# Ledger of designs, part 95: designed miniproteins, single chains, continued (3)

Each design is a single chain, and the fold is of that chain. pLDDT is the mean over its residues in the fold that is shown.

## One batch from the design tools (miniprotein)

Design m11302
Fold by ESMFold2-Fast:
Structure m11302 (fold): chain A 82 residues (1-82)
Amino acid sequence: GEKAAEEARRAAEEGIRSGREAVRYLEEGDVLKAIGHTLRAIGSALEAALIAKRSGSEEAKEAARRAVEALRELGLPINIEV
């Protein structure tokens, strides 16, 4: 229920935040920080997707989809199905 949606939303927001940081560091030329933030972004989006799949919560699925779509729009290498 509600807790699954909240946890997925939190993971999704962390993923999007880390993805934006990754793009910023790439633009600044800090490749190592960009890689670190990319891995964090993908990991957080995966966590949101796993919460969504295990809980069956539609709100959790929407949070996970939003994170995956946002990271894809940022050009990050993400291959997660929600």
Scores: mean pLDDT 84

Design m11303
Fold by ESMFold2-Fast:
Structure m11303 (fold): chain A 89 residues (1-89)
Amino acid sequence: MSLRVVSVAVERIGDRVRIRIEVQGEGDVSKVAVLLFGADGRLLDSAIGAPGETLELDVPASERRVRVVVMALDKSGVLVKTESFWLEL
């Protein structure tokens, strides 16, 4: 199975930052989940959707960077792939 982040868009809206992320999965990927963590390891936001869906997440504009964790799940809810990276805001 392959998991690929195909787009990431970052937009500052007042005191918040909106992050739009599209993740594609091939093979038995039924769901993709995105979790955002602050530099301190605190969970800031999460979203779940279908492969190819644009997921929208919000974090405080005081965060300069977030840890992005992307998870691919099969039809049984089993984790089949994970990717992670730092995103500068």
Scores: mean pLDDT 83

Design m11304
Fold by ESMFold2-Fast:
Structure m11304 (fold): chain A 93 residues (1-93)
Amino acid sequence: MENDLKGAKEAIEGAKAVMQGNLKEAEEKAKKALEYAEKSDGSKETAESVRGAGESVLSGVKAAKAGDQRRAASYATAAALSGIGAEFQAELD
């Protein structure tokens, strides 16, 4: 489950980048998380969690670019929680 673990970590780092206002870094991290989800070496459920976390980072970036810091923070929180859950699931798989 190395690819799923890497994807989860990229999504968590992307969430942090959204909160720091590093939107280009957040987009890059989200894309890597989505790439790792496509290369999943674990369960379908873990892959879907990594993909969802990456998509939440992208939604956070979009909200931040629109000036909606509350929504950006909400998406970043969702991405971090989903990424942490996917990381634990990948370690158990």
Scores: mean pLDDT 83

Design m11305
Fold by ESMFold2-Fast:
Structure m11305 (fold): chain A 88 residues (1-88)
Amino acid sequence: DVKLSEEQLARLRKLAEEVQELIEKYGEDNPEVQEKAREAFIEVTSIVYGIRKEDVREIVDKIFEEHLSSEEARKMLEEVKERAKAEE
């Protein structure tokens, strides 16, 4: 039962605002905007699931390389989160 802190919620909001601003300035198809959005997604997922950023990055890379569905990606994140809890 991890409630996100006000600081964590503020960080998530700031990341969303930064990505949106870049999309408005450069367009969503811009490679630098896509990379920033990907990094923001990795950071958000790390905070929300309590998983190491490096572990989230590896999962995200696999999703993009293997064209995994959103459901498959979500299941992998849940499994990593549960393993992290069990090993701590």
Scores: mean pLDDT 70

Design m11306
Fold by ESMFold2-Fast:
Structure m11306 (fold): chain A 103 residues (1-103)
Amino acid sequence: GPPVEFSPEEREELRRELERQVEEAERLLAERPEEVAELVAATLGEELPLEEAVRRAREMVRAMYVASLVRLGLREYAVEVYGEEEVERLLALAEELSARLRA
């Protein structure tokens, strides 16, 4: 469907909120990697080594962040930061994760 239309001020506020959420997620990955690993294992239905679980969690955070930016009409910003190929990869990952969470 078409992207949701927000005012420029609303888009900037939502982008800042998303950035705060990403910063909080990265902080949890650094401070509580074991707790994050347990959450990832539960989400994927498999037990992963700590380092692999943290890597997967970081990819999931980036995927959901990029999907949220695109939904807000900020695709060009995402492409500027990550590049077109990486944005497409992260969007595909976000769709896969969303499907798993809805199942």
Scores: mean pLDDT 77

Design m11307
Fold by ESMFold2-Fast:
Structure m11307 (fold): chain A 94 residues (1-94)
Amino acid sequence: DKLKEIFKLFDKDGDGTLSIEEVEELAKVINEETGTNISSQELLLKLDKDQDGTVDFAEFKETITEIFDKDGDGKLDEEEMKLLEKVAKKFAGK
């Protein structure tokens, strides 16, 4: 599963969830790569939809698909996946 491999690049502590600090860095990298202006707080609210204080893979998949799905079909195409991989690699390189 490509999205699960990408999620592991964001999950720096390996606990299967994203921390607030990881979400803040993710927002920064997304803005740098996509030219968007999403705040870390806005991204956290989108990712932590069940308000349990953590971001699991299911929440990550839904939110990232929403952000990167430019054609609105609910799926990531090859170009959208390539952009997400670029974001993930930049994030992992920090």
Scores: mean pLDDT 72

Design m11308
Fold by ESMFold2-Fast:
Formats: sequence, C-alpha cells, structure tokens
Structure m11308 (fold): chain A 82 residues (1-82)
Amino acid sequence: MKLIRKEEVVPTDPEVAAETAKKLAEELIKEGAKELTVTVSDENNNGLGEKVVKTPEEAAEFAKEVAAKSKEKKLTISVTGR
C-alpha cells in the first residue's frame, strides 16, 4: 500500500487542531489506511509532536494536546496513513 499523507495549516486553537486531525484521519481510513501517524509542526516546519494512532478520535486528542501546549500562531497538522 502506498503511504498517503494529508496536511492542513490551522490557527493554534486546540479545538480547531482536534477537528482538523479527526477529519484528515477519517479521510485516510476511508481510503483504506489501517494505521495513522499524526505529526504537528510549527510555522517553520519544526516538529512539535508525533504519535501513531488507530482511530480518528485518538488523532483528535493528540492534536488537541499539542495545540494546547503550543505558543505558535499557526500549526501544520499532518496525518499519514499506511
């Protein structure tokens, strides 16, 4: 299976980050992904956190936690499926 990556740049808001990660994870699962890797990065592409998850709900929770701890104005939420 080819690795599929989806990403979106969002304001640093825990709820927005959670909803975005959940949306991207749900799209990848519909495309056949069995495992998801969620990566959150800052405006300069510095990695703030990465986690392997199995559900959209776990992806949302992780993105929310990272956004709540971040002082950046914008975050890049990336989800990779395999």
Scores: mean pLDDT 82

Design m11309
Fold by ESMFold2-Fast:
Structure m11309 (fold): chain A 71 residues (1-71)
Amino acid sequence: SEFQRLLSRAIGHILDGIGYELEGNFEEAIKSYEEAIKDLKRAAEVDPSNKAFYDELIEKLKKRLEEIKKK
């Protein structure tokens, strides 16, 4: 389904972001997390019964982006 594809892509982007952070590449980490947020927002639109789950992940990623951007 579309939501499964979007969620899988978002997870991939989150893992990429974590990898970039571990290497100190914060610019690429930010881009990866921003792409994950886009995919999660779209997943929430096509799978509204699980919106709370997607919104929680988006909020956690937004908080991490704010922390990275302060460095």
Scores: mean pLDDT 88

Design m11310
Fold by ESMFold2-Fast:
Structure m11310 (fold): chain A 100 residues (1-100)
Amino acid sequence: SSELLELVEEAIRLAEEAIELVRKNAPREEILKVVEELKRTVEQAIALETDPGLRTLLLVVLHEVEHLIELIRKNAPREEILKAVEGIKRGLEYIREQIK
């Protein structure tokens, strides 16, 4: 659906914003705000998705976003946080390709 595609594209945009904030050593609260918005966007996409395969892929991304939030909260090394966000972005880009 066009609405699902819009949510996945917004999630990709938020992941890119999170990558830039991490690269800039932005304050933890600013990074968390963007990642919490990413989580909410992924949850909205899951709520709209009726295909079991795509829903499973979105649930994997949600789990990765929750793990990213924990890494940020515990002040994990920047490289570990970057790797996690880049993984999330790749997963979302793969999902976007499946929807189109």
Scores: mean pLDDT 90

Design m11311
Fold by ESMFold2-Fast:
Structure m11311 (fold): chain A 100 residues (1-100)
Amino acid sequence: MKPKEIEPPQEAIDAADATLKKHGTDREGVSAAAEAMARVLAPYLPANTIAKATTSTGVEIIISRLGPAGPIADVGVMVFEPPDREAKAATAFALSPELA
């Protein structure tokens, strides 16, 4: 199945970038940035869509909702570090109930 790709609003990218600047690019910072972006994107991410963004620091964040309107488990988050660093992939499927 091919979900529709959407361009996230700049607000979502800015939220992720601000979180990375505050917490750094370690596991905690990357996870927090992905969650911050997901919170901003939730109203704009309909069923069967993917939003992909690159922060000003070069961190690539992919947020997907691949099912029809359903449980939070249908929302996937994946984050990649800049190519000049070790490639780190963090996948989080447990978003807060506020994002459902």
Scores: mean pLDDT 59

Design m11312
Fold by ESMFold2-Fast:
Structure m11312 (fold): chain A 85 residues (1-85)
Amino acid sequence: AMEEEKKKRLEEWKKRAEEYAQRTGDKSVTPKDVLIEELQRKLKELIAEAEKKGEDPQTFVAKALRLIGDGIDELLELEKIEKEK
């Protein structure tokens, strides 16, 4: 079950990298590059949303840390799957 789920996630990451390459014309991008870009974009969107809503700093920091943590976990998961081969 976990092995099949890992393969599905790996294919999703590869698809996102391929879509990014097609969109930008940059064939050198890796799944990691795309995940880092997505994390940066999500953080930027979170900042803009917090500013628009007048969100309190404590709530914003908690959301930002969760987003960063989730992004790091996804990157580590990708690396583990790539090493398992």
Scores: mean pLDDT 75

Design m11313
Fold by ESMFold2-Fast:
Structure m11313 (fold): chain A 98 residues (1-98)
Amino acid sequence: MQVVFAIGETEDGKIVVAVAPSREEAERLLKEAGAKLIDFSTDPEEVADKIYEKLLENPDAEIEFLAARPDDPVLQQAMSDILTHLARRLAEAEAAAA
């Protein structure tokens, strides 16, 4: 089953990432969270890069992850992959600033 990521932003600047087996389900999760769709991706690294770009605009931005099936190990792994790539980007940026 393909995993789809939908990236959204709320009116208060919260970054919301929905992880689902379809674009329709991911977009629905964003709408339920009050987030406006920014983009869709199937690549955890692309999602991490988009989150990183948003954090450059607002370093204090809150990030929320929504899984269509919280107990699904495939969706949990996909979310973990995003977090791993994001942590790497943030560490590289911190090292470059030092």
Scores: mean pLDDT 81

Design m11314
Fold by ESMFold2-Fast:
Structure m11314 (fold): chain A 110 residues (1-110)
Amino acid sequence: SEPPIAEVDLEAMKNNKYSPEQRELISRAIGHRLRGIGAELDGDLEAALDSYLASSEDLQQVLEMNPDDKDSKRMLAQTLRRAGDLARQLGRDDLAAQLYAQSDAYLSQV
């Protein structure tokens, strides 16, 4: 699903409201998401999960600095949903439930 991912990432890159530190975190989060997609395509679900979780940590840091950032909330919700799907496939059901709940909470705020 390249168009949805590219759209979210493009909106974040266009947004000149971000400080240099926030832009670095967003750039790193996008890099982690792309690595996660690559790992999924290779069938490495553990590496994919780790990459999406790393991306979510960077996006959470952006939201600590800017709690009303809808673009980061959308990107984080999408990333957490993907991580939840992978956690479920790996049999990590408690982690999957936690990630889905976090994703839904962020999505409800946009």
Scores: mean pLDDT 85

Design m11315
Fold by ESMFold2-Fast:
Structure m11315 (fold): chain A 105 residues (1-105)
Amino acid sequence: MSLLERYGEAGRLLEKAYLGIQIAVDAGHEDEAVELFRKYLPAIVEAAGDEAPELLAQLIYSIDQTYGKELADKILEVAISELEAQGRPDLAERLRKRYEELRKK
């Protein structure tokens, strides 16, 4: 296994999830966007490992900047819940802190 291949796969999945979110939101289907994110999330976490908080924080920040904080907060809640469900409350806490850092100027 290559470090570059692992990060590349996580990045590919994240980009695919983000594109799906954009298409669904632009079509007026915000609930579908959240569901699409939830579907991709386990694979993103598995591929990213300990880098999941950073990659997810960057995605959620991009959503906040493009579509606003209400959608970003819903997606953040989904990501936190999934990390906790996977037995990784440490990653959930890191995600929350990292996202908060990105929002602070």
Scores: mean pLDDT 81

Design m11316
Fold by ESMFold2-Fast:
Structure m11316 (fold): chain A 84 residues (1-84)
Amino acid sequence: MEELPSDEEIINRAKNVDPEAFVENLVAGLHSEDEATREMALRALILATKVVPAEIIRKHLEPLLSDPDERVREAAREVLQALE
């Protein structure tokens, strides 16, 4: 079975934990050396834009637009675009 959590599981975790801590953990995932972990973190952050206040998402994702890693900058753009 795939080890990645389902969209439903991600949304449920976002509702039942501190939303700032949840977003911070996913942001750490975007810096992972493992591509599957980065892809999961990006997907989870896009889903989080639907349940986490936009202010919290922007607070944690806007600094990543200036990240030295181009992949992290691209992921941050995609998440912020999902808020529009």
Scores: mean pLDDT 77

Design m11317
Fold by ESMFold2-Fast:
Structure m11317 (fold): chain A 91 residues (1-91)
Amino acid sequence: SVKDIARSIGLLLRLMGIHWNGVLRGKLTDQEAREVIDILRDLVEMAKKGKLDKVLGRQAIKVAESILSYITDEQLRAEVQKLIEELRSLL
């Protein structure tokens, strides 16, 4: 639906903003890493319901993979990696 596309775009734009924070600072805060986890969980939920556009989903995976190098906490990085793999399996 139009609402599902708009939500997917909003989540992708939030991921891109966090990615730019990582590029500019060379690292993300743990709070920003937790925000990435929340965004990816929402995308996974949308994908499970068949509501995530596959092109937008693939772009979100690409951005999230770029974000991994900026996460300093090992446990948070592992959770983001797990969610990337789960999202990839659903697309």
Scores: mean pLDDT 91

Design m11318
Fold by ESMFold2-Fast:
Structure m11318 (fold): chain A 61 residues (1-61)
Amino acid sequence: DPPLSQDEIDRIVADVRDQITRWMRQRGDQLGIPRDVVDRSVDDSVDHIRQSLLDTDRRNR
């Protein structure tokens, strides 16, 4: 298993960000959550995912 590089993590995070943005906006619309709140949640979730990927890779290495 090749090590997950920071560049690769950034690319994965970018792809996941697009998917999460779409999903959370749809969810937010259903729940009546304002878009600014949804956007903040997306940014926070993406940051957490990025940190988790980095932490997991470091633990295995």
Scores: mean pLDDT 75

Design m11319
Fold by ESMFold2-Fast:
Structure m11319 (fold): chain A 120 residues (1-120)
Amino acid sequence: MEEILEKIKELREELYKLQKEGKLTAEQNFELNEKERELIEKYLAEKGVESKEEAEKVIDEIPSLVFTNEKLRIMADVEDEVLALRKQGKTVSADEVKAKVKAKIDAYLEELIERAKKIK
């Protein structure tokens, strides 16, 4: 368990170093994020996570950018959807925006949990 968290921290430090040096290629970013995601899946499996609410709580404790980056991507996607609807003269409430973001985050967490269960 602790070894998985240490490996995640090391991958994150490598990403930060490459980014600071301006040497982070798209291929390296993808490869390191994939390795970090696999470690997160193993950590969720070790913790016995079965619900999306528990997964989100456990992931928030991990020093990882993978879930943070995915949340930012989801938020950007929802913002684009909302802007498109507003351009069509449709009204979108703050609660509707929050619901759209939550639904996409929940879907991501459910997929992550399914992958973690296959490791066990």
Scores: mean pLDDT 78

Design m11320
Fold by ESMFold2-Fast:
Structure m11320 (fold): chain A 124 residues (1-124)
Amino acid sequence: SEEEKEKVIKETEALLIVKMEELGIKVGDYEAAREAFLAKAKEYLAKGSEMDILMAGIYYFLAGFSYYKLKDYEKAIELFKESKELFEEVVRNGTDEELKERARQLIEDSEILIEYAKEKLKEL
């Protein structure tokens, strides 16, 4: 629904701001944010634990949302799909129920953001 889409956008924007501040990135500098988040995603993927795969997914998700804020909707969709695949790996192969529950929510959020970005592409 439109209400669910707006909720996911607002919650993702709040998470984006927190993660930008943690990395010392100026709020609104989405070009710096996308590069930093892509680098963090790759760092976590190299470590390979269940938590690391979840964190890699979160950083790809935030990189995708940074591209979304820059109106690069095609790249945003690509990164949301990559993050969804990592969250699906946590659900499939993970043993920590709390991490699996977080991953399931992020799969739903990723699907909503993919559809929202697709709608924005149609408005071009």
Scores: mean pLDDT 90

Design m11321
Fold by ESMFold2-Fast:
Structure m11321 (fold): chain A 71 residues (1-71)
Amino acid sequence: SLEELIEEIEEIDPEAAEALREGNKEKAIELLEEKLKRMKENLKKAPPEAQALGEKDIERLEEILEKVKKL
């Protein structure tokens, strides 16, 4: 549901969750895309042991972003 999606986003980016609650889908997408970009940049600098966990976090955020775009 939309409420479950907002709760999931709030754990990652409270500002993006608030934008989505206000019906500002465009702002929510922009904030989540910026977060994803920074996560990908940080992953390039991470040691191999941390890369696997970072890759899963990136995949989760990409799935969340796709769900927001489909709203």
Scores: mean pLDDT 84

Design m11322
Fold by ESMFold2-Fast:
Structure m11322 (fold): chain A 62 residues (1-62)
Amino acid sequence: SPSDVQRRIQQIRDQLSQTQSTIVNIRDDSVRNGMSPSDIQRIQQPYSDQAWQINDQLQQLQ
């Protein structure tokens, strides 16, 4: 039903927001630990990929 689709969209949007917050937290923690920009990028890459996949799912439902 349309309501079920809207609830799913909201759930996926919340998941995307949480993933983005995780990326920010990883960045902040990595900077505090004195990690190089390249190492930070490598650690963030899986979460960035996940965020892209979540966003792609949203586009398919909209």
Scores: mean pLDDT 84

Design m11323
Fold by ESMFold2-Fast:
Structure m11323 (fold): chain A 67 residues (1-67)
Amino acid sequence: IVDEVVKLAEKAAEASPQYKDRFEELAKRARDGSVEETVEAGREIARLAMQAGHSDIAREIAKAINK
């Protein structure tokens, strides 16, 4: 789950350079935190990806965190 969320955050950062720093910060939280923190970071990454117009990335994150 951690590796999937981090990879999807990196993909979102590449697709949305304007949010790159935020996606990288959230990826770090997912990697360094507890399982609960990884899930919360995943939810925020999915939300930002959706706002950036990448509903496909948001859906993949939702699958990774079992939502």
Scores: mean pLDDT 77

Design m11324
Fold by ESMFold2-Fast:
Structure m11324 (fold): chain A 87 residues (1-87)
Amino acid sequence: MEELIKKMKELVEEMLRIDERTRQLNAELAANKDDPEKVKEIIDQLFDEGVRALKLAVDLVVIANELGLRDKVQELTDKIIAELEKE
């Protein structure tokens, strides 16, 4: 559990860094919208940040699903055992 929480924190912190860089790039894009070369450079960087975000999102979803499935399976198992013990 502790190691999983640390992993989640690391992924969330990286996602927040990606969000911050993306905001900065969007601000630069707005400031330089009339410069085609600058716009292309910024769009390429935004694409790179998007790819990083997707990879991290997949890792977060996997960890969240493992936790959710484990808790749900345990709850259902406990309910089934309680039912069987009565009958």
Scores: mean pLDDT 74

Design m11325
Fold by ESMFold2-Fast:
Structure m11325 (fold): chain A 65 residues (1-65)
Amino acid sequence: SIEDYRKEIEANKDDKQKLIDLMTKLIEEVFGEREAKADRKVMEQMSPEELYEYALSALEKIEKR
């Protein structure tokens, strides 16, 4: 669920690799593998702090669908 993803993101906010893997899985489930692969490349360029904010923003956008 979205709530489970949010809790997992908050638990791993300082672990860049874990956040990338978690977000890649979420984006793949919602938008498909192609979008997940593209977003993974963008996330790899972010700091952990930027990635955490990006993850929260992505969850908010998915909830508003």
Scores: mean pLDDT 81

Design m11326
Fold by ESMFold2-Fast:
Structure m11326 (fold): chain A 83 residues (1-83)
Amino acid sequence: EEERKLADFFLNLNEIREKNIQKAREIVDKLDPETQEKARKLAEELLPTMSPEEVADKIAKELGISREEALAIVYLVNYEKRK
């Protein structure tokens, strides 16, 4: 079920971020390299104009991957972009 820890305070907790990033990496590593590259480019392009959730939904639709796989890619790209 959905996790309510997406509130601003909880997203800043190191352990929650690390667990989400680890799960995202495991999911992304199972995708083919071409899909990973296309999804990363779409995420980088769309993230400035849309929420991560909306970007994930678009990637899933355009690349024919699951919403969970798309969310994993968006989460990693968003994390890497935040320094």
Scores: mean pLDDT 70

Design m11327
Fold by ESMFold2-Fast:
Structure m11327 (fold): chain A 66 residues (1-66)
Amino acid sequence: TNKDLAKQIGIKEANYALTELGESNVVSSQAGKTAYQATLQSLQQGLSPQQAEQIGQQAGQQTIQS
């Protein structure tokens, strides 16, 4: 389901921020939630799973940089 895919992308981005970038649990959780919401919204707009995943990843990473 769209929710399952979005959750998967959120978890991946949270783990990436925590383990690869050394971010705090709070920042990593925020990155994951942002990625989840961006992915879910993209899927609701009719974008492909690949496009939604890329948008979710970008949104999560931008949360860390901002």
Scores: mean pLDDT 80

Design m11328
Fold by ESMFold2-Fast:
Structure m11328 (fold): chain A 110 residues (1-110)
Amino acid sequence: SLAEEAKRLVEKAKEYVKKAQELAKKSDSEEAKLIAEVLENIIEGLDEALELIKQERYEDAAIILRSIIYALRVAQKLAEENGYNEVAELLKKAKELVEEALRLVEELIK
């Protein structure tokens, strides 16, 4: 189903965000710590979106997914500006997966 595919995409995006957070945590810089904190909030948002999709609350899920896309763009830019290129690439992949999940969730609202 579209809902099952959307859940798979969100779970895969969460995996990329967790890998990005692990890489950020390997640095002792203040910027890397800030990135790791932002990514923790994104992980929590992805878990909320998954729960909303499971509850068939697609309009609420779409709102959370749009917020996550914005947060991922901000986190990717912060990583790029501070030279954390591997973190930025993982966040770009996560964003593309969340954008695809949002398209499927929006199809379910019709």
Scores: mean pLDDT 91

Design m11329
Fold by ESMFold2-Fast:
Structure m11329 (fold): chain A 67 residues (1-67)
Amino acid sequence: SEVDEALSIIHKEASEEELKELYDEIAEVIRREAEEAAREGTPEEEADERIAERVSKLVLERAEKLK
């Protein structure tokens, strides 16, 4: 998948600090999306899909910057 290719690029090109920053951002996105889903009463399956989409976007954006 595009996300798997992006993760491969990130692990190859990113520094240890850049990897830590990315994982910290992913954790924050998961936390905020989970809080929003809880507030909206979004079903768990739909919340998981939104989190996956948001995280995928973050990963793809980071890979683009490392090209």
Scores: mean pLDDT 79

Design m11330
Fold by ESMFold2-Fast:
Structure m11330 (fold): chain A 93 residues (1-93)
Amino acid sequence: MPKASVELGKKLFEELKMLDTHKVGDKGNGSAGPDLDGFGERYDEQYIEILKELMRNIKKYTPDTKSSMPSLEGVLSDDEIEGLLEYLKTIKK
């Protein structure tokens, strides 16, 4: 994986405060989204593809997610969304 994409994803993960909606180890207390521990090992390629689509168009699948996760299509570029997923794949148990 390109380190630049992983580093970008980590920065965006922190800036978007994704720990408010997701858990990673003993960090965060979010329950609106799935736990991210071992993301790259627990979620196969097909599930990651679904998550990528949901990150782009979450409002299409969830009418209003202001408290959990807004649609990233207007907030992040495709490269930034891919960077987030690359970072998530580096999270181990």
Scores: mean pLDDT 60

Design m11331
Fold by ESMFold2-Fast:
Structure m11331 (fold): chain A 55 residues (1-55)
Amino acid sequence: SMEEKIRAVEVEMRERIAEIVAQGRAEGLPEAEVRARIFEVVKEAHARIDEIRAE
C-alpha cells in the first residue's frame, strides 16, 4: 500500500541519518558536513514520499 511504501522510506531515512551521525562522530567530520549529508538524505526521502503520494 501507499502507507507501507511511505513508512519504508521513513524507516530507511532514519537509519541512514543514524549511520551518517555515527560515521561522522567516528571519523571526526565537521558538523557542517554531517548536517549537509543529513539534509541530502532528508531531501531525497521527501521527494520519494511526494512521488508516492502523487500516484
Scores: mean pLDDT 87

Design m11332
Fold by ESMFold2-Fast:
Structure m11332 (fold): chain A 62 residues (1-62)
Amino acid sequence: MSKEEFARLSAAAGIVIAALDLMGREEQANELRKKLMEAIKNNDPEGVKKVLDEAVAALQAA
């Protein structure tokens, strides 16, 4: 995965997490932010993608 792809996935995850927070899903948003930060710190693109997928699923389930 390129650095650009990693940055885009991280940004997308952050946007979806922010949307959850705005919908009052603050606890879920905080858990996902912790996972996202850890994946970014570890340079783990699969971890970032997993957080994005979880955030999207949470948003869709609301």
Scores: mean pLDDT 82

Design m11333
Fold by ESMFold2-Fast:
Structure m11333 (fold): chain A 84 residues (1-84)
Amino acid sequence: SNREILERYFLESDNPLLRRLALELLGSDLSPEGLFQATLAFLQRHRVGAADVAELRELIEALDLPEEQKQQLLATLDAQAAAV
């Protein structure tokens, strides 16, 4: 369940950015489309540091989303991490 994955990240992660993402997604539409749109918007609004990339990638890969949506989110994450 995407809810159970997000609750685990919110409760157990020491990364404030990852916890914020998990909390925001828990408050969103938990459908695959809702999670995709909310995650994409989050990545576009927040600066992602190099230390955050691995943990955000793990969260995105753990979500039950269509492969095409996962690939788009991972590409967006990589682009945000490369932005100076």
Scores: mean pLDDT 81

Design m11334
Fold by ESMFold2-Fast:
Structure m11334 (fold): chain A 92 residues (1-92)
Amino acid sequence: KEEEKLKEIEELLKRAVELYAELNNIPKDEQEKLLEQAKKELEKAKSTVSLDYLKEGLLGVVKALEIKLKYPDDAEKAREEMKKAHAELLAK
């Protein structure tokens, strides 16, 4: 359902901001500002692309950030895992 997809997109956006803040050592007050900026970008994107496309894009972002946090000392392994995840997302 469209309303359910929108809620999922908002949760993914919040998760992406949280992971990005962790990766870049961003304090909680700045994280709130980032979330506001991300919500503005989401509103712009909603006018040009489908909710399914936005959900898939945000899933990709969340996965990429999770991989970067999982392999902080192995940039090559992180890059390889990100390429694999991106290829799997595009294949669907």
Scores: mean pLDDT 74

Design m11335
Fold by ESMFold2-Fast:
Structure m11335 (fold): chain A 74 residues (1-74)
Amino acid sequence: PLRTYLIDFIIKNGGEGRELFTLATSTNPKVKQALLDYEEYYGLKKDGKSIPELLPELLKAEAEGKQMPKSIEY
C-alpha cells in the first residue's frame, strides 16, 4: 500500500511521517511511480490535480479500505 511504502521509505531515509507530502514533490522516481501506481490502482483521475494534491486523497482511499481492481490483483 502507498502509505506503508512512503512511511517505510521515510524511515529508511531518516525522515518523519509529516514528510510524506514533501516526498510527493521529490525527484525520487520510486516515490513518483508509487503515487502513479496507487492512483491507477484506485482508478482516480488526475484531472486538474497535481501529485501533492492527490496524495491526501490517495492516503484516505487506502485508509477507507478501497480495494484494487481485480484486473491488477491478478
Scores: mean pLDDT 52

